# Designs tried in a protein design run: designed miniproteins, single chains, continued (2). Part 26

Each design is a single chain, and the fold is of that chain. pLDDT is the mean over its residues in the fold that is shown.

## One batch from the design tools (miniprotein)

Design m4879
Fold by ESMFold2-Fast:
Structure m4879 (fold): chain A 81 residues (1-81)
Amino acid sequence: KLLSDEQLRELYESNGLSEEEIEKLLEAQRLLQQFDSMSEEERQKALERLEEIRKSEPAGSRIERTLTIMIELFKQEWAAR
């Protein structure tokens, strides 16, 4: 982990993201970071939560694209097991 939640928040704020957008990205980041400690059921719930967050964003938005990448990384990590 190169950036803390605080550093990521500052970076996102500097790039014009709203507090709501920042919280969504930080929630997604936390879920990805917790992957190795999760049970299979928790991983399924985390994936569902990530997809719910993505669906809350307008199609083709910057945040939706970022969440899509995060979801892909989560799925790739899970498939590699």
Scores: mean pLDDT 77

Design m4880
Fold by ESMFold2-Fast:
Structure m4880 (fold): chain A 99 residues (1-99)
Amino acid sequence: SLQEEIDKLIEQIKKTYEAFKAALDEMAKRGLISPEEAEELKQFLDEMYKKAIEAAKNGDIDKARELFNQGAVKLGRKLAEKLSDEGLEAFYAAFNKAM
């Protein structure tokens, strides 16, 4: 049903964004980004999460998926500006461990 699809999407978005935040905390702990940079990126993720969840709750699954994908792509771009290739690998390893 549409409601089951919405509920599954919300759980997927929540799990993924929590995993991104956990990875950012690990990067800050390792000194690969500053605590201030980690907090700024988590605030960005909270904003994108809120928009994606609001779209999902309104029944707009396509918009929710688009906002979810935009959040992930923009986070990756922001991290690529700050991190080496090895640092990016470490971030996605921490993300995969948190999933």
Scores: mean pLDDT 88

Design m4881
Fold by ESMFold2-Fast:
Structure m4881 (fold): chain A 66 residues (1-66)
Amino acid sequence: MRPPLPEEFRELLERFKAGELSEEEFRERALKLGFSEEQVKLLIWLIRGKKVSITLNGKEIEFEEG
């Protein structure tokens, strides 16, 4: 697999954030840039601002992007 190129990655992210790419199209392009399926899911989650909770040191921490 080829490593992702910074310029292609930035363009892909900006287009997805702008709503020019569907989630499926972003996934396909990111996979071709050398990202794994799990990395693509994480990137989609980060860009779409999904809420997730994680427990650290017995406390719940919620991550949310607005």
Scores: mean pLDDT 66

Design m4882
Fold by ESMFold2-Fast:
Structure m4882 (fold): chain A 75 residues (1-75)
Amino acid sequence: VAERVREELRKAGLSEESIELGVETAELLLARGVPEEEAVRYAVEAARINQEEPDPEETARRLRPLADRIDELVA
């Protein structure tokens, strides 16, 4: 899974720091029981939004729908 996240983020042109953050996020979600496909999707979107959006509050708001979907998947 880590390699998939790295490749997707690298293709998107994100920094190495953002790529590693995305990998860590995906691994944490997998540990919670989130399916691999959803964990990768969330990690990629989170890393992209975090790099592009300077406001942490807006970043959190943009990620809320994805977080809600993930919570449903592990319920």
Scores: mean pLDDT 74

Design m4883
Fold by ESMFold2-Fast:
Structure m4883 (fold): chain A 74 residues (1-74)
Amino acid sequence: SKADQIVADFIEHASLVAARLDAAGRAEVNAWLQEFIDEYNKLKKAGVPEEEIIKKINELKAQFDARVAALRAA
């Protein structure tokens, strides 16, 4: 599905981000990635329409990017 493709691409992106951080930063980013995966699975199990899932995924991606930016600024 389109949502599965977006999620797979995001997992790759997040993994590359984590790989460039120190051990503490990697642990934080991996925890946020797990939160993202858990929310995606929750939406799928609830039978949410794919368009709404994609919208929520894009919101979660933006939140992840903001968290990474804040972590790098600290």
Scores: mean pLDDT 85

Design m4884
Fold by ESMFold2-Fast:
Structure m4884 (fold): chain A 95 residues (1-95)
Amino acid sequence: NEEELLSEINKLKNLITKMKYSEAANLVLKLKAKFPEYTDFILKEIGGVLLLSTYLHNKEEIFTKSIIECSKKSFSSDLDFLACILLEMEKLSKS
């Protein structure tokens, strides 16, 4: 259901803007499982929001460090890579 997918993407965008990265990562993995054919669409919809939110909240350094850390791992899906980044951002935000 496309309407359900769009609703969940809006929820994901809201979690990212509120810096609830752990909850956002869990939702990314749920969307991967439920809508596997929409991986590219999900990435396009949330990529800009994540970058803008990272900039507005002065989280650019944490975002960059998260990408570097997650790049050391192999993932079968770009959504798994995104979930890794979000979880690492949560971890680094607490340290």
Scores: mean pLDDT 87

Design m4885
Fold by ESMFold2-Fast:
Structure m4885 (fold): chain A 85 residues (1-85)
Amino acid sequence: SSALEDSPEQIRENMKRTVAAYIVRAREGPGISAAEMQALTDELVATHSLEELIEEAREIAEEKKDEDVIKALEKIEEMLKEIEK
């Protein structure tokens, strides 16, 4: 079965990790090691809610004027609303 058939909690965790990884990549830029990316992503996941991470990622994307990321975050928020219906 696909990840889409996981429990709502597991889907939220997957979204949370995806958003956190974007935040780390945007903050640290190129040159960060894979191990540091994972460690910083894990820290954000452990210390922030999904909703907090989406808000922070949106602020970063708007600052960088990254329209593709803004659209991706809107899609994640739409999927989140469907999971919590």
Scores: mean pLDDT 78

Design m4886
Fold by ESMFold2-Fast:
Structure m4886 (fold): chain A 78 residues (1-78)
Amino acid sequence: GPRTITIVYPDGEEVTLSSDNPAAVVGEELRLIGLSLDSGRSWYLEGADGTRYRSVIEAADKAPDGAVLRVVFGEKVP
């Protein structure tokens, strides 16, 4: 069955995505890419166990069902 993940932004906003809703997954990917470009910082998603995901698409594919993932902005990209 479809996996569900929850993405938590630094301001506390939460977005719940299903792996069976690719349009919503792609929409969140594009949102985070836009925020990354605006901030000049890399980003990743981090699970409660410290596992890092490089994209929303990767997280939707690989994260366990019900995973809560924090958005982390990393170092400024050149």
Scores: mean pLDDT 81

Design m4887
Fold by ESMFold2-Fast:
Formats: sequence, structure tokens, C-alpha cells
Structure m4887 (fold): chain A 81 residues (1-81)
Amino acid sequence: MMVNASDSMDAAMANIGMGIYLVDEEHLKLAKKVNMAPTDEEALQYAEELLTLAKKSGNPRAIRSAQRFLDRLRQVVQRRS
């Protein structure tokens, strides 16, 4: 099994259903804002910001996981609305 510096953070986010690879504390802060958002619109906005931050980091795992999460969240919001 592969071990890396972000393993515990990635595992924690996956356990709460987000599946997001977190590069640093700014990614974690945005991921928490998504999870704690009082409205679906705010959750989507934070998820889009998280993807933007992931793209700035240049980390392909962070970009891929953030994009997948945003796509899933859009599907959930569309189903509720």
C-alpha cells in the first residue's frame, strides 16, 4: 500500500463522503466550508473555489478529486431543486 503525507486528510474527507485530496490548510478550510454550508448554493460556490485553488496548486490529484466532488454536488443540488 502507498503511504504519503496527505493520506490521513484524504482518508478523513473520503470517510465523510467528499473524497477530496487536500494539499494544504487552505484546501481544508474550503472543504470544511462546503461541508458546513447552510445552503446548496453556498456549498456549490465553495466547491468551485476549492477547484480553483486546486488548479492553482497544480496538483493533478487535487484537481481531479475537486472536479469529481463538484460534479457530484451539482447532481445532488439539481435533484433537490
Scores: mean pLDDT 69

Design m4888
Fold by ESMFold2-Fast:
Structure m4888 (fold): chain A 59 residues (1-59)
Amino acid sequence: MDSTPEGTAALLERLAIEKGVPADVAIAALRFTLSEVHGADQETVDRLVARVAAAIAAA
């Protein structure tokens, strides 16, 4: 598994949709992982969070 920010976003999106993880919890975990584990910049964090939030809302 590629440990990219995009890969992490896709994983948390899948967990929220398949396992019924609350969107707020999934988004909080994504923000933390992108910032603390991947060292992603604010633009990348905001972009991926917005994408995952939109996908969860559409599901």
Scores: mean pLDDT 79

Design m4889
Fold by ESMFold2-Fast:
Structure m4889 (fold): chain A 59 residues (1-59)
Amino acid sequence: SKEKIMQATIDMLRAVGDWVDQVLAVRQDKSLSPQEKAQKIAQIDKDFQGQVAKIKAEL
């Protein structure tokens, strides 16, 4: 339905915003090495992909 597509669009935009905020926080963290930043960003990317899959499953 159009309502489900609209809700999925809103949820997707929120998920993208959360992903951007988390990645920027890791990149700006002066206590982390480049390797630690890469590992944390990889986990954030995995969590984002999981959230996208959940949103798509509701369609």
Scores: mean pLDDT 89

Design m4890
Fold by ESMFold2-Fast:
Structure m4890 (fold): chain A 77 residues (1-77)
Amino acid sequence: AVEATVESVEVEVDGDQATVTVTLRIKNISDKPVDADIEVTVTVEVNGQTLTVTFTIHVRLPAGAEVYEVVTKTVTL
């Protein structure tokens, strides 16, 4: 089993573009190695608009291992 936790969400706005940066903590809580795709959806409010952004991350983790992943997407407003 894998647990993914959102540690931080940062939004930078430049003109009509928003760059969303998410820091994730991903931990393999099982006693076996994991090879899996993790899907994380975050919702942020920018200039009165609600943005929903989905990130897909592939992880390979030994038993009990933990990693930090930083993912970013730019969205046009």
Scores: mean pLDDT 82

Design m4891
Fold by ESMFold2-Fast:
Structure m4891 (fold): chain A 100 residues (1-100)
Amino acid sequence: SPILDVFRDPRDPRVLVAVLSDEFDKLTPEQKVELLKKIREALKDIPEVESVDLMGALDLPPELRGKTVIRVVFKREEPSQETVDKVYELIKKVAEEVLK
């Protein structure tokens, strides 16, 4: 699976965190930028999504250091499960395409 874990940030109900699998740990900075651009493009038509970014190393907990982690911010607290599932499937699809 291209996604290792997905969870909502317990400190920010607007934030979904997607941790990518070990295969993404070896991405260059340039490859990470291209991955982010593709995820942003895939999510652009979801009206509830405010922003999509990579989590910086300083924002990662010790157990996730070195991981490629996507941070999705929704426009509202408590986005619908349907919207969350759609975001998950689109991130998964882009990640699968990048591994080819």
Scores: mean pLDDT 83

Design m4892
Fold by ESMFold2-Fast:
Structure m4892 (fold): chain A 107 residues (1-107)
Amino acid sequence: LKPGFLREAINIVKDKSYVSLSRDKLAIATMGALATVNIFPGVIDLKDLEEFILSAAEELSDVEPTENDIKVAKSLSRGKLSDETLQAAGKVLKYAEENGLLKELEA
């Protein structure tokens, strides 16, 4: 993970500073927040995470998640998110994959 990436994602979710973010930045922040919950359980409140992911998916309404995208989101969240939020996270992961944003998770 790139230096500062997880910290930035944590701050975006906790401060709810995501209303004006671009689609790419929303996707990157969502991936960082999911990675944070996977690596450091409890650092981000799951309710705040779900609210953020649902908001990000509203900007990605044209994206259709695959069954595999939803499965990956469930694995990353350790099965702690609602089915509605998993569908939303799947949309974000699909968008990130299609737009080459997965490299933003690399160090």
Scores: mean pLDDT 77

Design m4893
Fold by ESMFold2-Fast:
Structure m4893 (fold): chain A 93 residues (1-93)
Amino acid sequence: VEEGRRYLMKGVLALDEGDYEKALEYFDKAIEKFSAVDPTSPLVALSLLYRGLALSGLGKTDEAKEYLRQAAEIARAGGDERLAAYAQQLLDQ
């Protein structure tokens, strides 16, 4: 999970800088690393959530909502009710 965490952090930093395309690349790598360990983990859900936020930043609203839905579903399946609720709030906004 350490490599996945590094990619997730790099993605969040790119997102904060407004570099949405770079953020997507890092979040894709994070998803790959976390999914290789456990595809239903909260870390996969969190990475999908941030990917959705990056897509929203690019104006790709429909794609963003799809990733937020996936994040909510995986978070619920993994028992992370806080992450599921946050993803749902973003879908409702």
Scores: mean pLDDT 83

Design m4894
Fold by ESMFold2-Fast:
Structure m4894 (fold): chain A 80 residues (1-80)
Amino acid sequence: MLKFKVITQKGLELIAEAESLPTKEGELLELRVTELNGKKVDAKVKIKVLKVHGNKVIGEVVESDIPEIKVGELVLLTLI
């Protein structure tokens, strides 16, 4: 499992796990969110990959179990 620091458009900070690093635009990535603003959680967020550059991914939320994270919101993932 790969770990990512995730920052939402609204400035929420998450720690999330994924099985793989996405390589192409249009891929769906399922994130298991383990922390939200330093608090432990267990929630899923799915993103559509918009851009990959090195250890960074820009995605758009397509599904969220977290009420503060809305479908259509942009997120920045950084591999830890």
Scores: mean pLDDT 86

Design m4895
Fold by ESMFold2-Fast:
Structure m4895 (fold): chain A 92 residues (1-92)
Amino acid sequence: KREELVERIREVAIELLKLRIEKNYNPEYTEENLAKIEPIAEETVEWLLASDQAEVAEELEAALPTLRSLNVTEEEIALYEELLRLLRELAE
């Protein structure tokens, strides 16, 4: 079950990174940034596993209203909410 949670966190991280790049924050770097998604997701997962997952989850929950007020899509918000759920489950 822990391995399944870690893999799902990796999947969510990849999808969030893809959505951010697809928003054309910098269209000149889109292809280069896409090539970096999997390594960045791996580093993110390693960082999350080394961190206090419960504290990260609390920080993410506190940030959600701010994210909703920015130019963040409902698809991104749904992925952040899934990440929050997974982090809380992993923190057990």
Scores: mean pLDDT 73

Design m4896
Fold by ESMFold2-Fast:
Structure m4896 (fold): chain A 105 residues (1-105)
Amino acid sequence: SPIQEELLKMVKEIMSLEKSKFLLNPPDPSDPRYSLIPDPMSLSEIIEMIEKGEITSVDEFEERMTTMFSNYIAITPEDSEVFEKTKELYKIVQEKLEELKKKFS
């Protein structure tokens, strides 16, 4: 569907940013902080969900992206570069999501 194409395009645009590299793969289950992550999520998993038709709306896409960013905010020190990159990327994603909602509402 047209929405699937736009969602895949958006995720691929985010993945092309060097500062998003830490979001490409799922969190490591052997990390002691993994217990703080109730729903592990990554950009690669979100792409797979879109391709399989498990994400079919902007709202479902927003929920998965929000889960991913919230996980990293929860486990990352507030004074770290990763925390700052996470907040900056989340801001970019929110702005892109607002544009998508206007087209597919």
Scores: mean pLDDT 80

Design m4897
Fold by ESMFold2-Fast:
Structure m4897 (fold): chain A 58 residues (1-58)
Amino acid sequence: SEAVKKLQESVGLPVDGKYDEATELALNTGEEMKKFQAENGLKVDGVADEATKAAAKA
């Protein structure tokens, strides 16, 4: 998804749009998580809940 590509770019990972292990780890680092949630219209709490994971897979 486009949101995953933006996250990968912000943390210096390969931009492939896939929610892989490295992307999941980056998503769990506070500020990156909150930016991802804000960009996807989710609650900005910095927690990788089911809604956040579903948005990353879409």
Scores: mean pLDDT 68

Design m4898
Fold by ESMFold2-Fast:
Order: C-alpha cells, then structure tokens, then sequence
Structure m4898 (fold): chain A 125 residues (1-125)
C-alpha cells in the first residue's frame, strides 16, 4: 500500500539522517548546529520522498536516489567538488528516469539547497 511504502521511505530517511549527522560530527560540526540541520534535512528528504511516491517510484529506487544524496553530502564535507558534480549529474539522470522534468528540477533544487547548507556548516566548523 502507499502508506506502507511511505513508512519504509521514512525509515530510509531516518537512516540517512543518522549517517549525515555522524559525518557532520566527524568533520567537527557543533552538536547544536547538527540538531538544527537534522530537523531541516528530515523535512527536505520527506518532501522528496513524497514527490517520488506520488510518481509511483519504488522504495528500492528511492534508496538509490537517497544514497546519491548521501554521497554528494560526503563529497561536500571532503571538499571534493568534482565528486559533488559527478553525484549530482548521476542523481539528475536517475531522477529523470522516474519523474517528469518539472518534478526532477524541484527535487534537484532541494538537494542543491541541502548541499549549500552543508557547505555553510563545514565553513562554520
């Protein structure tokens, strides 16, 4: 059912938020800034999940999309902008396989905002 798929997608989000929080802590980000970012990140990822679920994307394909988002975040924290570019190109290609251009552009814009916030957290650390 759609409700069961949403619950599974939200569990994937909980796992990703935990992994991102651990990465931020390992890069010296303050716990208070991590807490505020977790609230934002969870809301942003749920928005992406809801758009993907509406378009009939499987939980397995959402897992692949979320793994690319995680790897883009890791690349930002590593200061490797070429890896960021590569993962964002792979993400856009994968998302376009499942949804229309308008929805894909909205998802990519949300991910770009996530990455910009991660860059600011890294600079503040």
Amino acid sequence: SMEEKRKEAYRLIDELVREVSALLESHGVKKEDIFDFELYLRAALKSIADLLLEKGVSVEDMRKIFELILEAIRAVLDGDEERVKKYMEELKSLVLKHVDEETANLIISVVEDILDRVRRLKEKA
Scores: mean pLDDT 90

Design m4899
Fold by ESMFold2-Fast:
Structure m4899 (fold): chain A 73 residues (1-73)
Amino acid sequence: DPLAARAAQIKADGRATEQKYADLMVEADKLEEEDPELGRKKREQAINDYQAGKDRNSAAEGEVVRELIARGA
């Protein structure tokens, strides 16, 4: 089922976005100890990238849900 495969990929992409955000936040915290301004900027970038990733993932998930509803599932 191509739709099921697409849904699985969207979930994987969402998990990857969350993992990247977690990794970047840890990196930002370490940088902030040595350079508070650089750490803060890294954190702001991580938050912005995370939000953009979540927005893309949510839009893709909505498309799959719409198709499932149209199929009478």
Scores: mean pLDDT 83

Design m4900
Fold by ESMFold2-Fast:
Structure m4900 (fold): chain A 62 residues (1-62)
Amino acid sequence: GASKELSPETLKKLAEAGNLVADMREAGKSDEEIAEELNKKFGLPKQPSYQAALQALYDKLK
């Protein structure tokens, strides 16, 4: 991989977050509900969307 700054642990956490988003979208959850679940699971501050929550997780893990 071309990511010279991301550890395998960071990549695993991002994959876990992505799987959570996919599962919740399939369950019909809103973007706000998905963001809230990501915030709770990864200890993130409240985010307005799941995309913002994924970005906050990336920023936390770098």
Scores: mean pLDDT 76

Design m4901
Fold by ESMFold2-Fast:
Structure m4901 (fold): chain A 68 residues (1-68)
Amino acid sequence: MEERIRELLLEAGVPRDVAERVAQRVAEEYEKGSTPQQVADIARLLLLEAGVSRELAERSAEAIREAL
């Protein structure tokens, strides 16, 4: 799961260090029983905090939701 989310973020244009951190957190939250929508919301917030643009963060979060 973590590796798949990392690959998805990298393909979307997210920097590697940010993609690794977000993928780790997202995989952990999903395994804890968070819904795909909750996981996507967390991913969007983490991407925005890391300085990723709003458009890229929203698009990446939606792609994560659809992949779960």
Scores: mean pLDDT 83

Design m4902
Fold by ESMFold2-Fast:
Structure m4902 (fold): chain A 100 residues (1-100)
Amino acid sequence: DELVERARALGDQAVDEAKKLTEEAKSNPEKAEEYINKMKELRDQTVAELEALAKAADPATASRIRGVLRGARSKMGGYIDEAKKFYEEYKKKQEELAAA
């Protein structure tokens, strides 16, 4: 139970931080690439930490932790994709303004 609760807390914290980084990317689109890279690093670190917890656990607990890992990775991936889409739209608008 404690390892699963720790995994959930770690995953939730990482997802919350990814959401905040996505909001920062939207508020400061000129630096969006920096925030997207930070989210990718955070995702990779979170996945590594959750997998380490799973490897230290019994098989049933490990399965539950890997469920948390998949959920966190998916949610963080969604925020990264959202920030990327916003940045591409921003670049397109800047190119249109430069051409005008």
Scores: mean pLDDT 87

Design m4903
Fold by ESMFold2-Fast:
Structure m4903 (fold): chain A 90 residues (1-90)
Amino acid sequence: SLELLLRAIGLLLRAIGLLIEAEELLARLTDEALRARLEAAMAAVEEAMKRVLEAMRSGDEAALEEAMRELEEAIARLEALLAEARAALA
C-alpha cells in the first residue's frame, strides 16, 4: 500500500539522521572499543536499510514489513550506542 511505502520512507529518513549523528560522534570519540561497536551498529543499520529498499522494489508487503522490523531493531541498537557515546563525551 502507499501508506506502508510512506512509513518505510519515514523509517529510512530516521535511519539516515541517526547515521549522520553517529558519524559526528565517531569523529569526537577516542575510545577504540566504543568506536568499533558504533561502526558495527552503523553498518548493521546500512545493511537493514538495503533490505528495506530491496523489499520496496519487490512489491511484497510482507517482506517489506519484515525488513522494516529488522531496521527498527538495528535503529534501537544504534540509539543505545549513541547514548553511550554521548555519555563518554560528557
Scores: mean pLDDT 90

Design m4904
Fold by ESMFold2-Fast:
Structure m4904 (fold): chain A 99 residues (1-99)
Amino acid sequence: MEEVEKILEKAKEYLEKNREELEKLREELKDLPVELRGLIGSLYVAKLVLEIAGIDTSGKSDLEILKEGAILLNGNEEEVEKEIESNRKEIEELIEKIK
Protein backbone atom coordinates (compact mmCIF):
# COMPACT_ATOMS: atom_id res chain seq x y z
CA MET A 1 0.00 0.00 0.00
CA GLU A 2 2.61 2.62 1.07
CA GLU A 3 4.91 1.67 -1.85
CA VAL A 4 2.08 2.23 -4.38
CA GLU A 5 1.22 5.60 -2.77
CA LYS A 6 4.86 6.74 -3.09
CA ILE A 7 4.97 5.66 -6.75
CA LEU A 8 1.69 7.51 -7.46
CA GLU A 9 3.06 10.66 -5.77
CA LYS A 10 6.24 10.52 -7.91
CA ALA A 11 4.12 9.86 -11.02
CA LYS A 12 2.00 12.96 -10.24
CA GLU A 13 5.18 15.06 -9.83
CA TYR A 14 6.51 13.74 -13.17
CA LEU A 15 3.20 14.44 -14.96
CA GLU A 16 3.07 18.00 -13.57
CA LYS A 17 6.73 18.64 -14.54
CA ASN A 18 6.12 17.27 -18.06
CA ARG A 19 2.68 18.88 -18.55
CA GLU A 20 3.59 20.45 -21.94
CA GLU A 21 4.80 17.08 -23.32
CA LEU A 22 1.57 15.41 -22.16
CA GLU A 23 -0.56 18.19 -23.74
CA LYS A 24 1.24 17.67 -27.08
CA LEU A 25 0.73 13.89 -26.87
CA ARG A 26 -2.98 14.37 -26.06
CA GLU A 27 -3.37 16.73 -29.07
CA GLU A 28 -1.61 14.22 -31.40
CA LEU A 29 -3.90 11.39 -30.25
CA LYS A 30 -7.25 13.29 -30.35
CA ASP A 31 -8.18 12.07 -33.87
CA LEU A 32 -7.56 8.38 -33.08
CA PRO A 33 -10.40 5.99 -32.10
CA VAL A 34 -11.20 5.98 -28.36
CA GLU A 35 -9.91 2.39 -27.98
CA LEU A 36 -6.48 3.29 -29.45
CA ARG A 37 -6.22 6.49 -27.36
CA GLY A 38 -7.10 4.48 -24.23
CA LEU A 39 -4.45 1.85 -25.02
CA ILE A 40 -1.71 4.44 -25.76
CA GLY A 41 -2.59 6.35 -22.56
CA SER A 42 -2.56 3.13 -20.49
CA LEU A 43 0.82 2.12 -21.96
CA TYR A 44 2.27 5.56 -21.21
CA VAL A 45 1.11 5.47 -17.56
CA ALA A 46 2.11 1.79 -17.09
CA LYS A 47 5.63 2.42 -18.47
CA LEU A 48 5.98 5.59 -16.33
CA VAL A 49 5.04 3.89 -13.03
CA LEU A 50 7.25 0.86 -13.76
CA GLU A 51 10.22 3.16 -14.50
CA ILE A 52 9.55 5.14 -11.28
CA ALA A 53 9.56 1.78 -9.42
CA GLY A 54 13.02 1.09 -10.94
CA ILE A 55 11.84 -1.56 -13.41
CA ASP A 56 13.57 -1.66 -16.82
CA THR A 57 10.85 -1.72 -19.51
CA SER A 58 13.22 -1.83 -22.55
CA GLY A 59 13.07 -5.66 -22.83
CA LYS A 60 9.31 -5.96 -22.15
CA SER A 61 6.48 -6.30 -24.67
CA ASP A 62 3.64 -3.74 -24.66
CA LEU A 63 1.32 -6.41 -23.21
CA GLU A 64 3.81 -7.17 -20.39
CA ILE A 65 4.15 -3.42 -19.64
CA LEU A 66 0.35 -3.02 -19.50
CA LYS A 67 -0.07 -6.05 -17.21
CA GLU A 68 2.79 -5.23 -14.82
CA GLY A 69 1.86 -1.52 -14.66
CA ALA A 70 -1.80 -2.31 -13.97
CA ILE A 71 -0.84 -4.80 -11.22
CA LEU A 72 1.46 -2.18 -9.63
CA LEU A 73 -1.22 0.56 -9.76
CA ASN A 74 -4.29 -1.51 -8.74
CA GLY A 75 -2.63 -3.98 -6.31
CA ASN A 76 -5.10 -6.69 -7.39
CA GLU A 77 -2.98 -9.13 -9.41
CA GLU A 78 -5.78 -11.72 -9.81
CA GLU A 79 -8.29 -9.17 -11.18
CA VAL A 80 -5.72 -7.62 -13.57
CA GLU A 81 -4.56 -11.06 -14.86
CA LYS A 82 -8.17 -12.17 -15.38
CA GLU A 83 -9.06 -8.96 -17.28
CA ILE A 84 -5.92 -9.13 -19.48
CA GLU A 85 -6.40 -12.85 -20.27
CA SER A 86 -10.13 -12.45 -21.09
CA ASN A 87 -9.34 -9.54 -23.48
CA ARG A 88 -5.90 -10.74 -24.64
CA LYS A 89 -6.78 -11.10 -28.35
CA GLU A 90 -8.41 -7.65 -28.52
CA ILE A 91 -5.49 -6.02 -26.64
CA GLU A 92 -2.90 -7.69 -28.92
CA GLU A 93 -4.85 -6.53 -32.02
CA LEU A 94 -4.93 -2.93 -30.68
CA ILE A 95 -1.18 -3.06 -29.89
CA GLU A 96 -0.47 -4.16 -33.49
CA LYS A 97 -2.52 -1.19 -34.79
CA ILE A 98 -0.35 1.35 -32.89
CA LYS A 99 2.94 -0.06 -34.27
Scores: mean pLDDT 72

Design m4905
Fold by ESMFold2-Fast:
Parts: structure tokens; sequence; C-alpha cells
Structure m4905 (fold): chain A 60 residues (1-60)
């Protein structure tokens, strides 16, 4: 139904926003510590987004 699709879209948007917030926090921590772990932080962000997408697809 349209309501189920809307709910899934809202959950996906929230999950992506949470992943983005986590990524920004980790990037700021890295800058504060003077450590370059961008590749690892980017991989963690990608994994979080893929996990969120997977959960939404499971709900569809």
Amino acid sequence: SLEEIRRAEEEAQRAVEEAKSFYDKKLNEMKKLGIDNRSKIAAEYAAAVLDAVGRVLEAL
C-alpha cells in the first residue's frame, strides 16, 4: 500500500540521516586527534547505509 511505501521511505531517510550524523561525528573526532582514518570512516559509513537499505528492502 501507499502507506507502507511511505513508512519504508521515512525509515530509510531517518537511517541515512543517522548514518550521515555518525560519519560527520567520526570525521570531526579524526580531525581533532590529527589522525587520517578517512578510508576506514568512509567504509563504516558505507556499511551503515547498506545495512539501512537492506532493512528497508526486507520490509517491502
Scores: mean pLDDT 74

Design m4906
Fold by ESMFold2-Fast:
Structure m4906 (fold): chain A 79 residues (1-79)
Amino acid sequence: GEAAERAGEEARKKGFEGAHEVARRKGREGAEGLWGEIAEGVGKVALGAAKAAGDSEEEAARVGGRAGGEAGEGMGKAQ
């Protein structure tokens, strides 16, 4: 969604140093409690996978932010 794309761009601009924080924050913004924690985890896993694939710091951060944001949005709507 639009919010997830914005989360990805924000994470890309922060690089790896801010990427985990952006993924965590954007995941939790869309969902509360356990669902927010799961969305946070999705963002971190996506960031880690992009790093393992050899993506640049900016690109991996964008992937993590987008995944966390998308998961948060989906879980928030399901609540």
Scores: mean pLDDT 63

Design m4907
Fold by ESMFold2-Fast:
Structure m4907 (fold): chain A 68 residues (1-68)
Amino acid sequence: SMEEKKKRLENEIKELRERAAQLTDPKARDVINALIDEAEKALQNGDIEKAEKYIRRAREVLTQAEAA
């Protein structure tokens, strides 16, 4: 359901913020947090697809930053 998708995305946002906070690179942290902010804004507007897009991008940037 849409409610379950929203809860899943909210949990992913929380995880990504916690992981971003552990990054030593402030530029990477700022980029990831900006993408997460856009995802939260999309969720508040009910735009699930847009939220998923931003979450996916945030996770990609975060994974690359963690590997560096």
Scores: mean pLDDT 86

Design m4908
Fold by ESMFold2-Fast:
Structure m4908 (fold): chain A 75 residues (1-75)
Amino acid sequence: SRRELILLQAEIGVYEIALFVLQTLDPSLSEEQKARLEEMIDQLRQIEARLDAGQATPADLARFEEIKRQIDALL
């Protein structure tokens, strides 16, 4: 539904902000860790773009859930 789409887009946006803040404000991050965070941000942006286009797949939703688990492991 339109409401479910809006809530999902909002959730993705919150995680994009969290990753950007972590990448920007943590001076202890290695180049490998920074590259991993940049890859996760890029993947979230791609999923968001596909949601906006009405082209999101179950694989996109599964990837978002995987990224959330990875972020939870960093916190």
Scores: mean pLDDT 80

Design m4909
Fold by ESMFold2-Fast:
Structure m4909 (fold): chain A 73 residues (1-73)
Amino acid sequence: TDAQLESAFALVDADGDGVIESLEELRAFLQLLGFDPSDEEVAALMKEFDTDGDGVLDWAEVKALVAALRARA
């Protein structure tokens, strides 16, 4: 649910900026949701869903990423 995504997001975004700023944070977030991506998969996902090209994932991009992973499984 969105509440589970919000809780996992808040755990990895300790500064409260509302973004995921590193591959390590994205991997930790996905592992909290029960995914087990490789470092290479995490890098590919960030590049695919970072549509703004700013090097970070905001909340809307994170939700789109999780929805895509569920659709691909």
Scores: mean pLDDT 75

Design m4910
Fold by ESMFold2-Fast:
Structure m4910 (fold): chain A 113 residues (1-113)
Amino acid sequence: GEMAEEAARRAYEAGYEAGDGKGAESAGRGAARGGVEAGKLGGLGGAHGAGAGLVAAGGAYAMRKMGKDEEARRTAAEGAYGAAHGAGRGGEGGEEGARLVAEGAERGAREGK
């Protein structure tokens, strides 16, 4: 719905600002920021999403330090999805909203330079 599209746009913008266009770590940080910004539209759900996004950012960082850039990117995307899904569980976010937020954050991080 409209709220999910707005949350995805916020996640994209946050990912674009945090991202370097190349890094899974940047995608994870974008997901964390996207969760915070999306939460400004919906309250408590955003706080839960931000926490999971930070965990995803840490995981992506660790994977990159191990030389696993593609796995780091997947970890960041999965973390963003999980964060948004957890925040939206029982609310308007739902599974589709979680997917849109995750895709927005990852796309923003990839396009950001």
Scores: mean pLDDT 55

Design m4911
Fold by ESMFold2-Fast:
Structure m4911 (fold): chain A 82 residues (1-82)
Amino acid sequence: MMASIVATNMSKEEAEELAKRLEEEYGAEAEVHSDGTVTARVDMSREEAVALAKELSAKGINVHISLPDGLIIGKDGKIEEL
């Protein structure tokens, strides 16, 4: 399932490390922006998206993962319906 990831509240170095990790572990198309925002598109399950959101939130990273079915997974892996 193709997911869209937006992650913020990182240094540029942390953003570059996250982008590389997403590319290496998930095969994502990741981009690091000048403000330290990471955007990525990746084929992942809902369970993988929840797990990633929980992990990044625990590190103080603000994360939103949008799934094609209109679900958004936010802070601490909480599911938000649109």
Scores: mean pLDDT 78

Design m4912
Fold by ESMFold2-Fast:
Structure m4912 (fold): chain A 107 residues (1-107)
Amino acid sequence: SSKVRELLSEYAPRLTGLEIRIVGLQLDHPLSPEQQALLAQYHEHVKQAQKSFEQGDAAGTSRHLAAASDILAQMAAQPGTPADLSDALAAHSALLRDLSRRLEEVA
């Protein structure tokens, strides 16, 4: 419990910064229908990760964050994604993957 909270506190400012950057970039680069479908899947996994965390399920939290990371990587790799948006999505994906891995180590 204490280690899980410590990890989330460590990652939260960086995750929030990337989320703000991605939202800003989307104003200049509207998402394709394929990107919008991936974003919906991303939000569902983030929602499931939050539910797992509230239930004290570190392993479930890790699994859903890993799935969310994979979806962001897929969004970054979509043909025609602008380089700045692709880089921001890839950075967010990498950060979620790292958090997921560290959560598994404390589960």
Scores: mean pLDDT 85

